Designed miniproteins, single chains, continued (4). Designs and how they scored, part 86

Each design is a single chain, and the fold is of that chain. pLDDT is the mean over its residues in the fold that is shown.

## One batch from the design tools (miniprotein)

Design m14988
Fold by ESMFold2-Fast:
Parts: C-alpha cells; sequence; structure tokens
Structure m14988 (fold): chain A 58 residues (1-58)
C-alpha cells in the first residue's frame, strides 16, 4: 500500500541518517517489522535497502 511504501521510505531515510549504533539498530528493527507487516513488494524492497544501510553502521 502507499502507506507501507511511505513508511519504508522513512525507514530508509532513518537508516541513511543514523549517526549512532543505537539509531542504526532502531532503523534496522523498524525495517524488519515493516517487512513482516506488508505485502507490498515496493515497501519490502525499500525496507531491505534500509536494513543494508543500517548494517553498514553496526
Amino acid sequence: SSMDVEAAKRNLEAAKNAKSRAEALAALHESQRGIEETDDPEAIELNKEAIEEAKKKL
């Protein structure tokens, strides 16, 4: 859904902007929840990208 895509975009932005390990972990967990709660393939891909961005900072 468009709401799931917007949430996933916010998760990706949070992951890219994370300045601490705690912020990166928060973005990682939120993105993992996003994947579990959506059936929208665009939102799934954006949340996966957010997870990869967050992992770079851990």
Scores: mean pLDDT 89

Design m14989
Fold by ESMFold2-Fast:
Structure m14989 (fold): chain A 84 residues (1-84)
Amino acid sequence: ALEALQEALAAALTARAEELADTIERAIEEMKPKAEELYNEPELAPEEKVLELLEELVELAPELKPLVEAQVEANRLLRALRAS
């Protein structure tokens, strides 16, 4: 039945989302010292600090970048639909 297929898909997506969440959380934790260092660097422009953090994220978890961007985009689209 269609409902059984939808339940199986939901279970698989939930498990995958948990794995992605754990990987993202570890990447963010690894970036924390770099973010604190850049925050206390008065000679760097805010734009340069953001670029440094993005570069660090790609270095720590390059495989996550497309997935994080896709997830952020999906969340923005869902919010836009809800707000409409």
Scores: mean pLDDT 65

Design m14990
Fold by ESMFold2-Fast:
Structure m14990 (fold): chain A 93 residues (1-93)
Amino acid sequence: MEEERARALVETVRALADSAIEQLKNAYDKAIKEGKEGFEKFKETADKVIESMRRLVEELRKISPEAGEEAQRILDRVTKEANELIKKAEEKL
């Protein structure tokens, strides 16, 4: 059923979010070590990750508004984590 597809997509978004957060933490560690150039690469990585997830959330919302809302909450968590890491990198560089 449609709801089963939506649930599978939400779980895909959740798995991608976990991977995205790990990728952001790794990029953050490199940014601190590499200085300003590393920081610019980190911001680019964060933007690409967030944009990819936004596209999935939008597609999921077309299938199920409820599942789209859950996926949006997951995206909001990734966005918050990215912004916190960006701020920490700016403060250390």
Scores: mean pLDDT 80

Design m14991
Fold by ESMFold2-Fast:
Parts: C-alpha cells; structure tokens; sequence
Structure m14991 (fold): chain A 88 residues (1-88)
C-alpha cells in the first residue's frame, strides 16, 4: 500500500511537470487516501510519520491549485515520495 502511494506521488510530480494539473491533483488525492488507509493499521509512531507526509501532500495539492510553480510542486512531491519509501 505504501509502495502504491509512493508511485502515485511520483506520477503526480511528472503530471505537474507536464502541465497536467488536474491529473497531478488526482494522483495526490489518491495517495493521501492510501496513506489514511495505511494509518488505520499502523503503530502510533508510524501514524505520526504517515500523517506528516499526508499533510505535506495536501499542502502541495492546494499549492498547485493556487498556481504555485509546477517544478517546485514536483520537487516537493519527489521528496515526500522518498519519505513514504523510507517508511515502507
């Protein structure tokens, strides 16, 4: 599940770089849903780490909708994808 979330976040980064903003937002929303689902089965420490990443993804999603530079959003998404991979 965490691997799928990370893959979706990396797809969001690529979609953002290509100017496919609606697609990027959809990938970020799907990744957040997977992280929320993973938190239901996680230890307290893991829940805190997953919640921080999910908040980061929500911030990027909202920033992209408000016209933030797509490259900065993509860089942030790649950073968070790596964090998800470290938690898996």
Amino acid sequence: KLKEASELVRKAAEAARQGKFDEAIEYLDRAIDLLNEAMKEASFEEQVDLAIVAIGLAILRNALRKGMDPEEVAEGAEFLAKKIEELA
Scores: mean pLDDT 85

Design m14992
Fold by ESMFold2-Fast:
Structure m14992 (fold): chain A 75 residues (1-75)
Amino acid sequence: KREQQLELSRAQVEAVKLLNEATTIEQMNKKKEEFLKEARERLSPEVTAILEEFIDKAIEARQNKEPIVFEAPEL
C-alpha cells in the first residue's frame, strides 16, 4: 500500500539523520536500537524488518567509508 511505502521512506530519512548525529560506530548502534524500539510500536513488522536491514547496511557502509544506498523494496 502507498501508506506503507511512504512510512518506510520517511523512516529511512529519519534513521539516516539520527545516524548522522553519531560520531562512532558504537553511538550509531545505540541510536539504531532506540530508533527501532520506537519504530516497532508505530510501524508494521514487515516495514520494521526492512528498516532494520537498511540501518544495518547503512552502519556497515559508514564503517567501510561507502555511500549509503536507499533501496525502496516494493511493499
Scores: mean pLDDT 74

Design m14993
Fold by ESMFold2-Fast:
Structure m14993 (fold): chain A 74 residues (1-74)
Amino acid sequence: SMRAQLETLAGLLAYGISQNTPVETLVKALREWSEKNNIPEELTEKLIETVRESVENNWSPQELRDRLLEIIDE
């Protein structure tokens, strides 16, 4: 299901942050994944903004995952 795919994406993004992956690399991967899976642009931009905010505010990988899941559940 799309929900399960988005949960997997949230986990992968949180893992990327835990590995100190550059934010622009994560944003590029997120855009490519979203295009391939026909994710709405509005949702994609919210997820990107959340990833950027997590880096700017030094969120833990768990906090990022939880915030991404909240957005997905809207």
Scores: mean pLDDT 83

Design m14994
Fold by ESMFold2-Fast:
Structure m14994 (fold): chain A 62 residues (1-62)
Amino acid sequence: SMKEEVAEAARTLLEGDEAERAAAAEILSKAFGVPVAFLLSLVDDPEALRRLLESHGVHVEL
C-alpha cells in the first residue's frame, strides 16, 4: 500500500546509504509534493521527518 511504501521510504531516508536515501527521497517527494533536496536535509532529523509525515496524515515510529 502507499502508506507502507511511504513508511519504508521514511525509514530508508534515515538509515540507508547515499543511493538508498536518494531513492527514498524521490518516493516521499512524489507522495508529499515536497522537493527532494528538502527531504535529504532531514536525514539526521527524525523528529522533523516525523512531523512532516504527520502533517500529511502518515503516523509512523522512526
Scores: mean pLDDT 83

Design m14995
Fold by ESMFold2-Fast:
Structure m14995 (fold): chain A 90 residues (1-90)
Amino acid sequence: HMMKKLEELLEEFRRIEETDKVESVIVQMAAALVQGKSREEIEAELRKNIEKAKELDPELAEALEKALEAPEEVYEKYIEKVRFLVEYNE
């Protein structure tokens, strides 16, 4: 039932996006890493989305760019939080 728990966490994180779009993106990337996606795959997908968003939603594109530029320590912090929630609420 891990997929359902991660989906519930992503919904909670989408609520944070109402106040901080950059943090929401970082949290979603951390959740994807916990699911087993590689950092390279996530970054490639994010860069592709940035290019598309620049024309349709420049505010979202800026948030995605800032999330991509976030240092590893920030991602590690969110990965730890997401992993803790998945392990203890599964």
Scores: mean pLDDT 67

Design m14996
Fold by ESMFold2-Fast:
Structure m14996 (fold): chain A 78 residues (1-78)
Amino acid sequence: SGEREELLEKALKSDDKRLRVLALSLILIEKAISHGARTTEEMIELLTKEGVASRELLEALFTKGIDEAIKVLEEIEK
């Protein structure tokens, strides 16, 4: 359904940095799993190869937590 994707796109543009990072995480996890990723390492490699996010952001999202992911995202948005 396009409605879920539309809500996630709106969340990515939110003034709430935590909501943006959460929405990004959900989109990236779903994309990696749909392409056959079964481990954290496979998800990071696949998403990095597709150029949808940096390895640094993906490692922060999946291993370090939301606060670190927000910092990395802010650096990318510059």
Scores: mean pLDDT 76

Design m14997
Fold by ESMFold2-Fast:
Structure m14997 (fold): chain A 66 residues (1-66)
Amino acid sequence: ELQKLAEGLREVAELHPELREPLLEAAEYLDQNKPEKALEILEEAVKRFPRNAELGMALKEVKELL
């Protein structure tokens, strides 16, 4: 569910302030039922933070919903 993923992204954003901006933006797109835009934001974030496993898993989960 998009809402469940959006909530998960917000939780990760609370734990990792450096990821807050892209994760909250992606969560907003998921709330608006725009998973393709959320995917673009998460792909850009993964390129900036390639070692963050939580971010990589979130990207895979969003892709699975498409």
Scores: mean pLDDT 79

Design m14998
Fold by ESMFold2-Fast:
Structure m14998 (fold): chain A 100 residues (1-100)
Amino acid sequence: SSQLQQQAQQYLQQGQQYYDQGNYQLSAQYYQQSISLSDPSSRLYLQSQRNLGGSYHHLGDYQTAITYYRLALQTAQQLGDTRLARILQSTIRGLETRLR
C-alpha cells in the first residue's frame, strides 16, 4: 500500500541520517524496519538491504554484512541493475577475504 511504502521510505531516510552520523547500530535498526514494510521486488527493498549490509560492515560484523549484501545482490539481479550487482559481487568477495 502507499501508506506502507511511505512508512518504509521514512525508515530508510531515518536510517540514512543515523548512518551519516556514524551511528551504525541505530541505522541498522531503521533499515530493518524499512525492509519489513517494503515490497521484496522494489527498489526501496534493494536500497534498504544494501544499506543494512553497509551498517554491519562498519560495525565489523562482516558475516552479517555479507548476508545482507547477498540478499541485495539477488534483488539487484531481479531488477536488472547490472552495475549495482557487479559492485555487490566485488564487495562480497572483499569481505569474504577478511573472514579467511
Scores: mean pLDDT 90

Design m14999
Fold by ESMFold2-Fast:
Structure m14999 (fold): chain A 64 residues (1-64)
Amino acid sequence: AVAELRARAEAARREAEEWRRRYEELKKLADQDPKYVPQAAGAAISYVGYETEAELYERRAAAL
């Protein structure tokens, strides 16, 4: 159902927002100390993953 796809998209957007905040924090730490680079990279991957998931659910809902 379209409503379920919209709800999934909203949940993914909330996850993306949390990971975006973590990424920004870790990115600042990585700028000062390269030991944080892997953590920042991981947070960026999670952020992009959830943004992509939300976008795909939105596109699917729009097609119905």
Scores: mean pLDDT 87

Design m15000
Fold by ESMFold2-Fast:
Structure m15000 (fold): chain A 85 residues (1-85)
Amino acid sequence: MTKEEAEEALAKFEAAFAGTVAYLRSLPLSAAQRARLDAAQAQVNALVAEAKKAIAEGKYQEAMDKLKKAAALLQDTAAEILSSL
């Protein structure tokens, strides 16, 4: 895993994350669905911060593992919200 690959993966994930959250927030969400999305967004933000730290420390595989975990959380949250509409 190279630094460039990790940085590209991070940039692509941040763009996808921003777009997914914006889309979900545009939907007529219940208070419970909104709270669920807010909690998931906080968890994804924490994982992204950990990935950025790992990249800064040269730990590119660790950064990719954090991004994979963040992507899974985002995907599961989106699927849960969309299936409950």
Scores: mean pLDDT 86

Design m15001
Fold by ESMFold2-Fast:
Structure m15001 (fold): chain A 89 residues (1-89)
Amino acid sequence: LEKAAEFSPYLAKILADETKKWIEEFEGKSVEEIVDYVAEKTGLPREEVRKLVMEGLKRAESQGLVRIENGKVVIADKEKIDELIEKAK
């Protein structure tokens, strides 16, 4: 059964608020490194974190915010990222 909805609004706020800092720090980092870091920060199991990170990356990539090149995260549009963070607050 899907439990993402239970913490989705709260996690979305945390991710959105820290997204700019996290993305800048994760520029050039692998998806696996990001998953590990987020799991440590949130205390969630890696499997759940991986789903959340992949969903977030898919959304950001679809909006042209980031790209994944050679397994690494690359920032494509910092201004759009800032706009999404502002909307989530």
Scores: mean pLDDT 66

Design m15002
Fold by ESMFold2-Fast:
Structure m15002 (fold): chain A 80 residues (1-80)
Amino acid sequence: MSEAEQIVKTMLDLLKEVAADPRLSPEDKEKVEKKIKEMEKKLKEKDYEGALQVFVDTRRYLQETNPQVAGEFDERWLAR
């Protein structure tokens, strides 16, 4: 795999972990799941920059709505 493809796949795996977090409201979970689908579509199209933008937008949303979950997500991202 290309480095860009590997990074996007890692981002998707982390968002899937967030979507499974029981602390997220059903509304926030649905929002994250929608963003996961958008990133998967971009990955299939080999639009890695578009996938990165969706990831950044999703992370911003989580920081605003679920700051504790966002903080733990950032720790997992930085540990990789």
Scores: mean pLDDT 80

Design m15003
Fold by ESMFold2-Fast:
Structure m15003 (fold): chain A 74 residues (1-74)
Amino acid sequence: MTPEQYLRQGRFYFFQGKFEQAYEWYKKAIELARERGDTELEAEALYHLSNVLGALGKFDEADRYLAEAERLRA
């Protein structure tokens, strides 16, 4: 499975309100994007992970992942 496919699965579960499942798929997307050196895809996956954490009420964790995503896009 490609990082792009993991991102699509994460979005699918997020839209269904299945935030814990969305979290797992986005984490896999981040890991594979890092292994491939795909900085743009890593930043996108981190941004989506931040949104999932916000939906779960984990605001401090969400802010940290958002900051990491923004740093990668700088």
Scores: mean pLDDT 85

Design m15004
Fold by ESMFold2-Fast:
Structure m15004 (fold): chain A 91 residues (1-91)
Amino acid sequence: SAERAALQAEIEKLSEQLVEVSRLLSALKQNDKEKAEEYIERLEELGAPQHLIDKLREALKSDREEALKIVEEVTTELMKQLQELLKQLRG
């Protein structure tokens, strides 16, 4: 169905966003701010919500501990969205 195809497309995009946020977390742990900024740009290109992009850009201006905390919060929000889409696909 068109509805199921649309849900699968959203799940695929969100899964790609989670891969990029994982790469961002790794870059921040290595204190590689140039790569971190690149991964945020990829998230924006993948259609991540603007409020999460803004939050991640603010993370780059923060100390490392605060930046890691912000990225974990963004990861949690994206994972929650993925779980909800998967639930809709199954039910």
Scores: mean pLDDT 86

Design m15005
Fold by ESMFold2-Fast:
Structure m15005 (fold): chain A 108 residues (1-108)
Amino acid sequence: PSASELIAMTEAAFDEGDNDLLANLLDALSAASLSSEEADKAVPILLQASAQDNLAVRISAILAFAALCNQFPNNPCHAIVIDQLAQIAQTDESPAVRKLAKDILNDL
């Protein structure tokens, strides 16, 4: 699917509560070449995914944030992603997720 189709499918997966599908779609999105407009649409979806109860979904969202920053190092969304990763590193219930967010921040 196109990046726009992946974004739409990811939004639908949130509504359905299919965590396995959601995590797989987030992984596909992180591998996709996004336009700047598609990146802007992806950011709020990734913010929502990073707050989900499912551990795999949060991990996939954090990795997608890292991929987005690598694609758009000078985009305004980079600052939003950095702020969110910093919050996750301090507040996530999983020590493994907090460590992942810290490791990504150190590499950005």
Scores: mean pLDDT 78

Design m15006
Fold by ESMFold2-Fast:
Structure m15006 (fold): chain A 95 residues (1-95)
Amino acid sequence: MKEIERLIEEFIRAAKEYMEAEGKEKEEKLKRLTELTKEIARLVAKHLGLSQEEIEQILKWIESMSPEEQVAFVIAIAGLLGLDTSELLEILEKL
């Protein structure tokens, strides 16, 4: 659980960097954002006891997500874990 909290903090930082970035840098920041979303999803799925095949399907689904959908996904996870979603909600509103 503490590792998921750290990844969510890294996700918030990456999302802010993505919002400020332009051109090629924005594509690089989006890649980092997607990698963090996949790591968060993998840890949550493992905690829930999902199979490797189910985890792989979730990761493929995340690769198809828009930045807004990725932020909304992480908000849902943070909320379920009882974490503060205030910064994530502000990021979603500004995307």
Scores: mean pLDDT 85

Design m15007
Fold by ESMFold2-Fast:
Structure m15007 (fold): chain A 63 residues (1-63)
Amino acid sequence: VTVEELARVLEEEGPVAAIDYLSERTGVPKSVVSYLFSIAHSKHGTDPRAVARETLERLREYL
């Protein structure tokens, strides 16, 4: 999963779709992905690319 792919899903389909997409592609549970997204949103607000980047960087710890 790339930052651009995740940012596009988040921007076009919203956070629930982005969480589902990332969970399915990585095998990480939706609850964990949701938690990482909430941290990214607290740091970067409404910037989809910055949120996607932070989420993927944190997700590397679970891969």
Scores: mean pLDDT 80

Design m15008
Fold by ESMFold2-Fast:
Structure m15008 (fold): chain A 64 residues (1-64)
Amino acid sequence: SAAEQLAKRAQGRAQVMAEIDAMLEELKAIGGGDPAKAMLAMLARGHERLGREEEAERYRELLK
C-alpha cells in the first residue's frame, strides 16, 4: 500500500539521518572547526565505510 511505502521511506530516511549525525560527530571530534581537517576526516571516514582501509589510513595520517 501507499502507506506502507511511505513508512518504509521514512524509516530509511531516519537511518540515513542517523548516519549523517554520526559522521558530523566524528568530524567535530577530529576536525576541530578547521575546514581542511574536517574535509580530510570526511574523506577518511568515506574510504573506511567503503572498505578502502589503505586510502582511509592515508587521510588519517594527514590529520596528524
Scores: mean pLDDT 72

Design m15009
Fold by ESMFold2-Fast:
Structure m15009 (fold): chain A 90 residues (1-90)
Amino acid sequence: MSPEEIKKETLEEIKKIIEEGLAKLEENKDTYSVEEMAKIAQETILKIEEIFEKARPYLSDEEKEELMKEINELIKEFEKKVEELIKENE
């Protein structure tokens, strides 16, 4: 598999994990405490880290930096959406 394919597959898997995390938070927002929602958000971030670690050995240092930059932007958007969901429950 090419480094480009690995980066694309990794980003697609991360986007799916983020979508699943957000769906779980939205589905349970009336049932879960703020603390429980924060825990689910942290579990989602840990899954993202695991996916990146799986891809890491197949990438150059430059490719890792590029992928990490894109992942960090996705995490930032995810955290913003989680913050909005938590505020709706206050």
Scores: mean pLDDT 82

Design m15010
Fold by ESMFold2-Fast:
Structure m15010 (fold): chain A 86 residues (1-86)
Amino acid sequence: IEEARKLRKEGISLMVAGKYEEALEKFEKALEILESLDLSNPEVLELIGEVYYNMSQIYKKMGKEEEAKKYFELSKEYQKKAEELS
């Protein structure tokens, strides 16, 4: 979990700097780690939702509306899953 949080924070910093492709790479690595963890843990599901939300914001800034919508919906789905387990 800690490594995934660190990767997400690095991705957010890159996103703020306008380095969208590098930010997406950090978020993809964070998701890979989180998806290998216990998906019955609401903290893991919450972090997956947060990463998808960050990805949706990047795609929106890049003008990729379909990808932005896809990741925004995934973000909502995982936030709901986390709430249902808490």
Scores: mean pLDDT 80

Design m15011
Fold by ESMFold2-Fast:
Structure m15011 (fold): chain A 72 residues (1-72)
Amino acid sequence: TSLEELRARVEPLIAALSDADPATRAAAARELGQIGAPLAKPAMPALVRATSDADPAVQRAAAEALGAIGGP
C-alpha cells in the first residue's frame, strides 16, 4: 500500500467515525491508529470525541489510535 493511498484513506475514515454502525466506527478508529503519525494526525480531534462514544469497542479503538498517533 502506497503512502498516497494511506493519505487518501484518512478523510473517509474520519467520516466513518460518525457512522451509524458502531462496528464501522471501531474499524475506522483502528485503521487510523494503524496509519499513525503523521498521516493520521488530522483525525485526532475526531478520535478524542470517539473516546466518549456510546460503544465500548469504539472507545477502546479510539484510545489505542490516539496512543499510536501521539495522543494521551
Scores: mean pLDDT 81

Design m15012
Fold by ESMFold2-Fast:
Structure m15012 (fold): chain A 67 residues (1-67)
Amino acid sequence: SLEEAAKAVQEATGLSPEDAYTAARAVIMALKAGANLEQLANAVKSAYPGLTDEQARKAAEAAVKAL
C-alpha cells in the first residue's frame, strides 16, 4: 500500500513523513506506467528535487520492496 511504501521510504532515507509520502506516491505512479528502477529513482527526484541521486535510489528501492 502507499502507506507501507511511505513508511519504508522514511525508514530508508530519514525523510519527513510528508516527503516520504510524496516520494512513495511518485514511485507507485511510475510503477503503474511500467518504469524500471532507474526510471523510478528519476520519478522520485522529479517529485522532490532536493534529494541526492543516492537518496532518490534508496527511496525507490524501499518503496518497491514494501509493495
Scores: mean pLDDT 81

Design m15013
Fold by ESMFold2-Fast:
Structure m15013 (fold): chain A 80 residues (1-80)
Amino acid sequence: MISVKYIGEDKIAGIKKEIESSGDYPEKVKKMVELLEEIDKKVAELSGGKAGTVFELTADSLEEAEHAIEVLEKAVKSPP
């Protein structure tokens, strides 16, 4: 199970840099970080920069995480 939560752009950038510098991380972990970065951007857009906004997403695979990004994109363009 993949658990994704809004952790902020700066933290994601830090994790990405660490993965790049070590080279020992599995390719799937790098993919997860890329998806987290995209989700984080969409969550920030949805919140409009509101302080205290918390978002958590759980997915069982990279495909589910990617689908969640699509749902977030749809919500940004046409909120319920």
Scores: mean pLDDT 55

Design m15014
Fold by ESMFold2-Fast:
Structure m15014 (fold): chain A 62 residues (1-62)
Amino acid sequence: MELRQEIVELLKTLSPAQLAEVMEFMRSLGAPVTRPTLSDLIFGMLTLSEEQLKKLLEWLKS
């Protein structure tokens, strides 16, 4: 499965509060995300390397 597609599907299941937690984690990886919205998180994800995407996916599954 495509890493980005799997992350997007997980993000769609999250509450606004959980999206804010994802934003903070993505910012710790270097993504320029300023708002905890699905669209901003998806665009932030496009700036991440494959290794950073794997870390994000593992964090989302934990």
Scores: mean pLDDT 80

Design m15015
Fold by ESMFold2-Fast:
Structure m15015 (fold): chain A 72 residues (1-72)
Amino acid sequence: MEGELIKELDVRSLEDLEKFEAFLRENIPAKVLVESGGKKTEFDIESEEELDELVAYLREHQLPAKVKIYKK
């Protein structure tokens, strides 16, 4: 796979989501692979706005999720 895997997290709670958000803010730009409900979705996070949208999406629709963060 292209890109270095820098972090893998199981996001099961709002506390896990806050830790994920904090880590990702310090590692922009990044590619994030989200695995939830048997679906795998890729997100390119190049700004804090895109990060905030991903966090909202996970909070409202996709917990629990497995998240892999790749360096861009």
Scores: mean pLDDT 79

Design m15016
Fold by ESMFold2-Fast:
Structure m15016 (fold): chain A 80 residues (1-80)
Amino acid sequence: SDEDLIQKAIDYAEKAIELYRQGNVDEARKYLDKGFDTAGLSTNPAISFMALFLRNYHEQHKDQISVEQMAQSLIDVLRL
């Protein structure tokens, strides 16, 4: 279901925060990417569009915005 997909995306984003706090930035980025990929599969166009927008913003600002901040932004959007 879309609800299961959204929860999976949140779980990936939360794992990204955990890995980032452990100092494993490269692995955290991979889990954040999994979160965006999963959210982008949503049948809700507001969610899939926002996931695409946040992913593009993340790529453009990855040296200015932490993985933790981007992951939290994804979680906040997905929790409505």
Scores: mean pLDDT 85

Design m15017
Fold by ESMFold2-Fast:
Structure m15017 (fold): chain A 81 residues (1-81)
Amino acid sequence: GSLEEKADELLRIGERAAVRLHLQGKIDEAKKVFELSEKAAEALRDGDVETARQYGKEAADILEKSGLTEEAERIREILGL
């Protein structure tokens, strides 16, 4: 897929994961995942894949630690991690 399609998919996953974390009472983790997903999506749209991978890896690590392993794996797959 295009970088635009990857950015849109990554942001959609990050937004849904952040909502799930918020509903679990993990407010700080929810905010961080959303911020990192926005930054990763912006980097992808700018063609900066390495910066996107850095932010995406950090978001995926938070998601995995929080028990959202499927969402973490999907972000890693989009970014080739």
Scores: mean pLDDT 90

Design m15018
Fold by ESMFold2-Fast:
Structure m15018 (fold): chain A 64 residues (1-64)
Amino acid sequence: SLFDELKAAIEAGDVEKAAALGKELSSTLSNEEARELIQKAVVTYITSGDKERAIALLDEAEKL
């Protein structure tokens, strides 16, 4: 899934791929809260390098 691919990119430290997959994933979802969580996850990862928090935010989005 795109969630699994995005999590894998974050774990690998691939910033460009994570940003691209985050945009693609958010464009496929109609739930606005899920889209906001995905955006927050990508921003958290890029700005702070906090992979654990970024993945936790994606797990929350996937439940919605």
Scores: mean pLDDT 85

Design m15019
Fold by ESMFold2-Fast:
Structure m15019 (fold): chain A 86 residues (1-86)
Amino acid sequence: SPLEEAEEIIDEIARLLVAGKDGDTAFIQAMSKLTGEELSLESLTPAEKKAINQQLYDKLKELSNGKWTNEDISRRISERIRELLG
């Protein structure tokens, strides 16, 4: 389901962050997985990275059928990180 896809992307972001990837890397790799598009972190400007982060949040809101806000997404990532760290 779309909601299960959104939860899978939250899990992937959290796992990448726990593995020591920076936020830009984690979000861009999650966006690549969600869209099926190969995104090269090295080719992206800071403005493009910010735009991709916003697009990822917007897609996650759509997959949640508008139930998740930006704050909900950020909280869910943080909660999943805590679960993974024990």
Scores: mean pLDDT 85

Design m15020
Fold by ESMFold2-Fast:
Structure m15020 (fold): chain A 84 residues (1-84)
Amino acid sequence: GNKALADELAGNMLNSAYSLAKTHPDDKEAGEAAGETMIVAAEFVRNLVGDEEGLRFAERGYELLKPYVPEEAERALERVRERV
């Protein structure tokens, strides 16, 4: 179903963003790329499942990214919140 596809695609994207942030902590370009990847993943969840699930996905992504790239993670979460 659409939910299973969204979970697989978004989960893979978030894992890539997490790996990038963890490998390059406090790097602005890596943080911006990880944040953008989280936003795109949240949009997949939003479009295939719903706004509430997309926002919850972005909040989980924020918790994963904030130890490594806190400013970019916060900015990405705020951008997702502005769209719901």
Scores: mean pLDDT 84

Design m15021
Fold by ESMFold2-Fast:
Formats: C-alpha cells, sequence, structure tokens
Structure m15021 (fold): chain A 65 residues (1-65)
C-alpha cells in the first residue's frame, strides 16, 4: 500500500539523516529518498507525494537543527 511505502521511506529518511555529517548531506539524503519514492510510485496522487515531501522536509530540518 502507499501508506506502507511512505512509512518505509520515512524510516529510511530517519536513518540516512542521522548519518549525515553536514546540512548539505542531510538535504541531499532527503531529496534522494523522495526521488526513489517518486520512481517507485509514479501514479501516486499529488496529495500523497506532497504529504511525504513535507514530512521528509520536517525530518531534514530536525536533523540539521
Amino acid sequence: SLEMHKRIALHEARIALARAESPEEARAAGDEILAKWRASNPDAPEEELAALEREIRELTAEAIA
């Protein structure tokens, strides 16, 4: 399901962001995970993509705070 795929992406984002050594790496990690999710879910509704993007942006901001 899209929900499960989003949960997996968020879990992977948390791990990648925890390993980032700079704000630039954190941002790149978030973008990479979003790109992979888009590629795996090309028919996903715009609202689902926007929600995941917002959550990953929040995690990225938290990682560099």
Scores: mean pLDDT 80

Design m15022
Fold by ESMFold2-Fast:
Structure m15022 (fold): chain A 88 residues (1-88)
Amino acid sequence: MENPSPATIENLARAARELVERTPEIVEDIRSGKLSPVNALALALVAEVLADLLEEAARRTGDEELARLAEEAREAARRLREAAREAE
């Protein structure tokens, strides 16, 4: 299996942090109709993939920050999916 480069891990972590920080704003945009439920589900999928990749990186490196960020990204995915369902 191809190991992600350190630069790839840093980019994934940056993307996950940005998504986690913006999750409350995105949820409000979904609820206000500024963001479609389909786009909300797409963002939830992105957050889930980021969480899975960061969990794998954390297991390989022992980096507790990556493990915590993976949990935060997984929670963001749950919130985005819930907001998308409520908007129907």
Scores: mean pLDDT 82

Design m15023
Fold by ESMFold2-Fast:
Structure m15023 (fold): chain A 92 residues (1-92)
Amino acid sequence: IQETEITLAEMIAGQRISKLKNERENEAKTTISDEKLLEELHNKLNKARFESIEYAIQLAKEGVRAEDAATKAVEIFEKKSNHIEKEAKQKL
């Protein structure tokens, strides 16, 4: 059932991406002392998380299996979060 695949994609992507986001935020707190840069990083990572989960939902709606949709969404989040982290470090 397609509706089940959409729900599973959202849940799997949400769980995996939230874990990755939290790990990146925790690492940033150990290396970045500027609270404004940390807030900017937090906001950008939250946006990337939302967009990546939305991407997983769209893929599942298009007939991609939940696990594959979630995997692709995690890949997109990793690319976005790597860019965000690099930008934050350049502002130091």
Scores: mean pLDDT 82

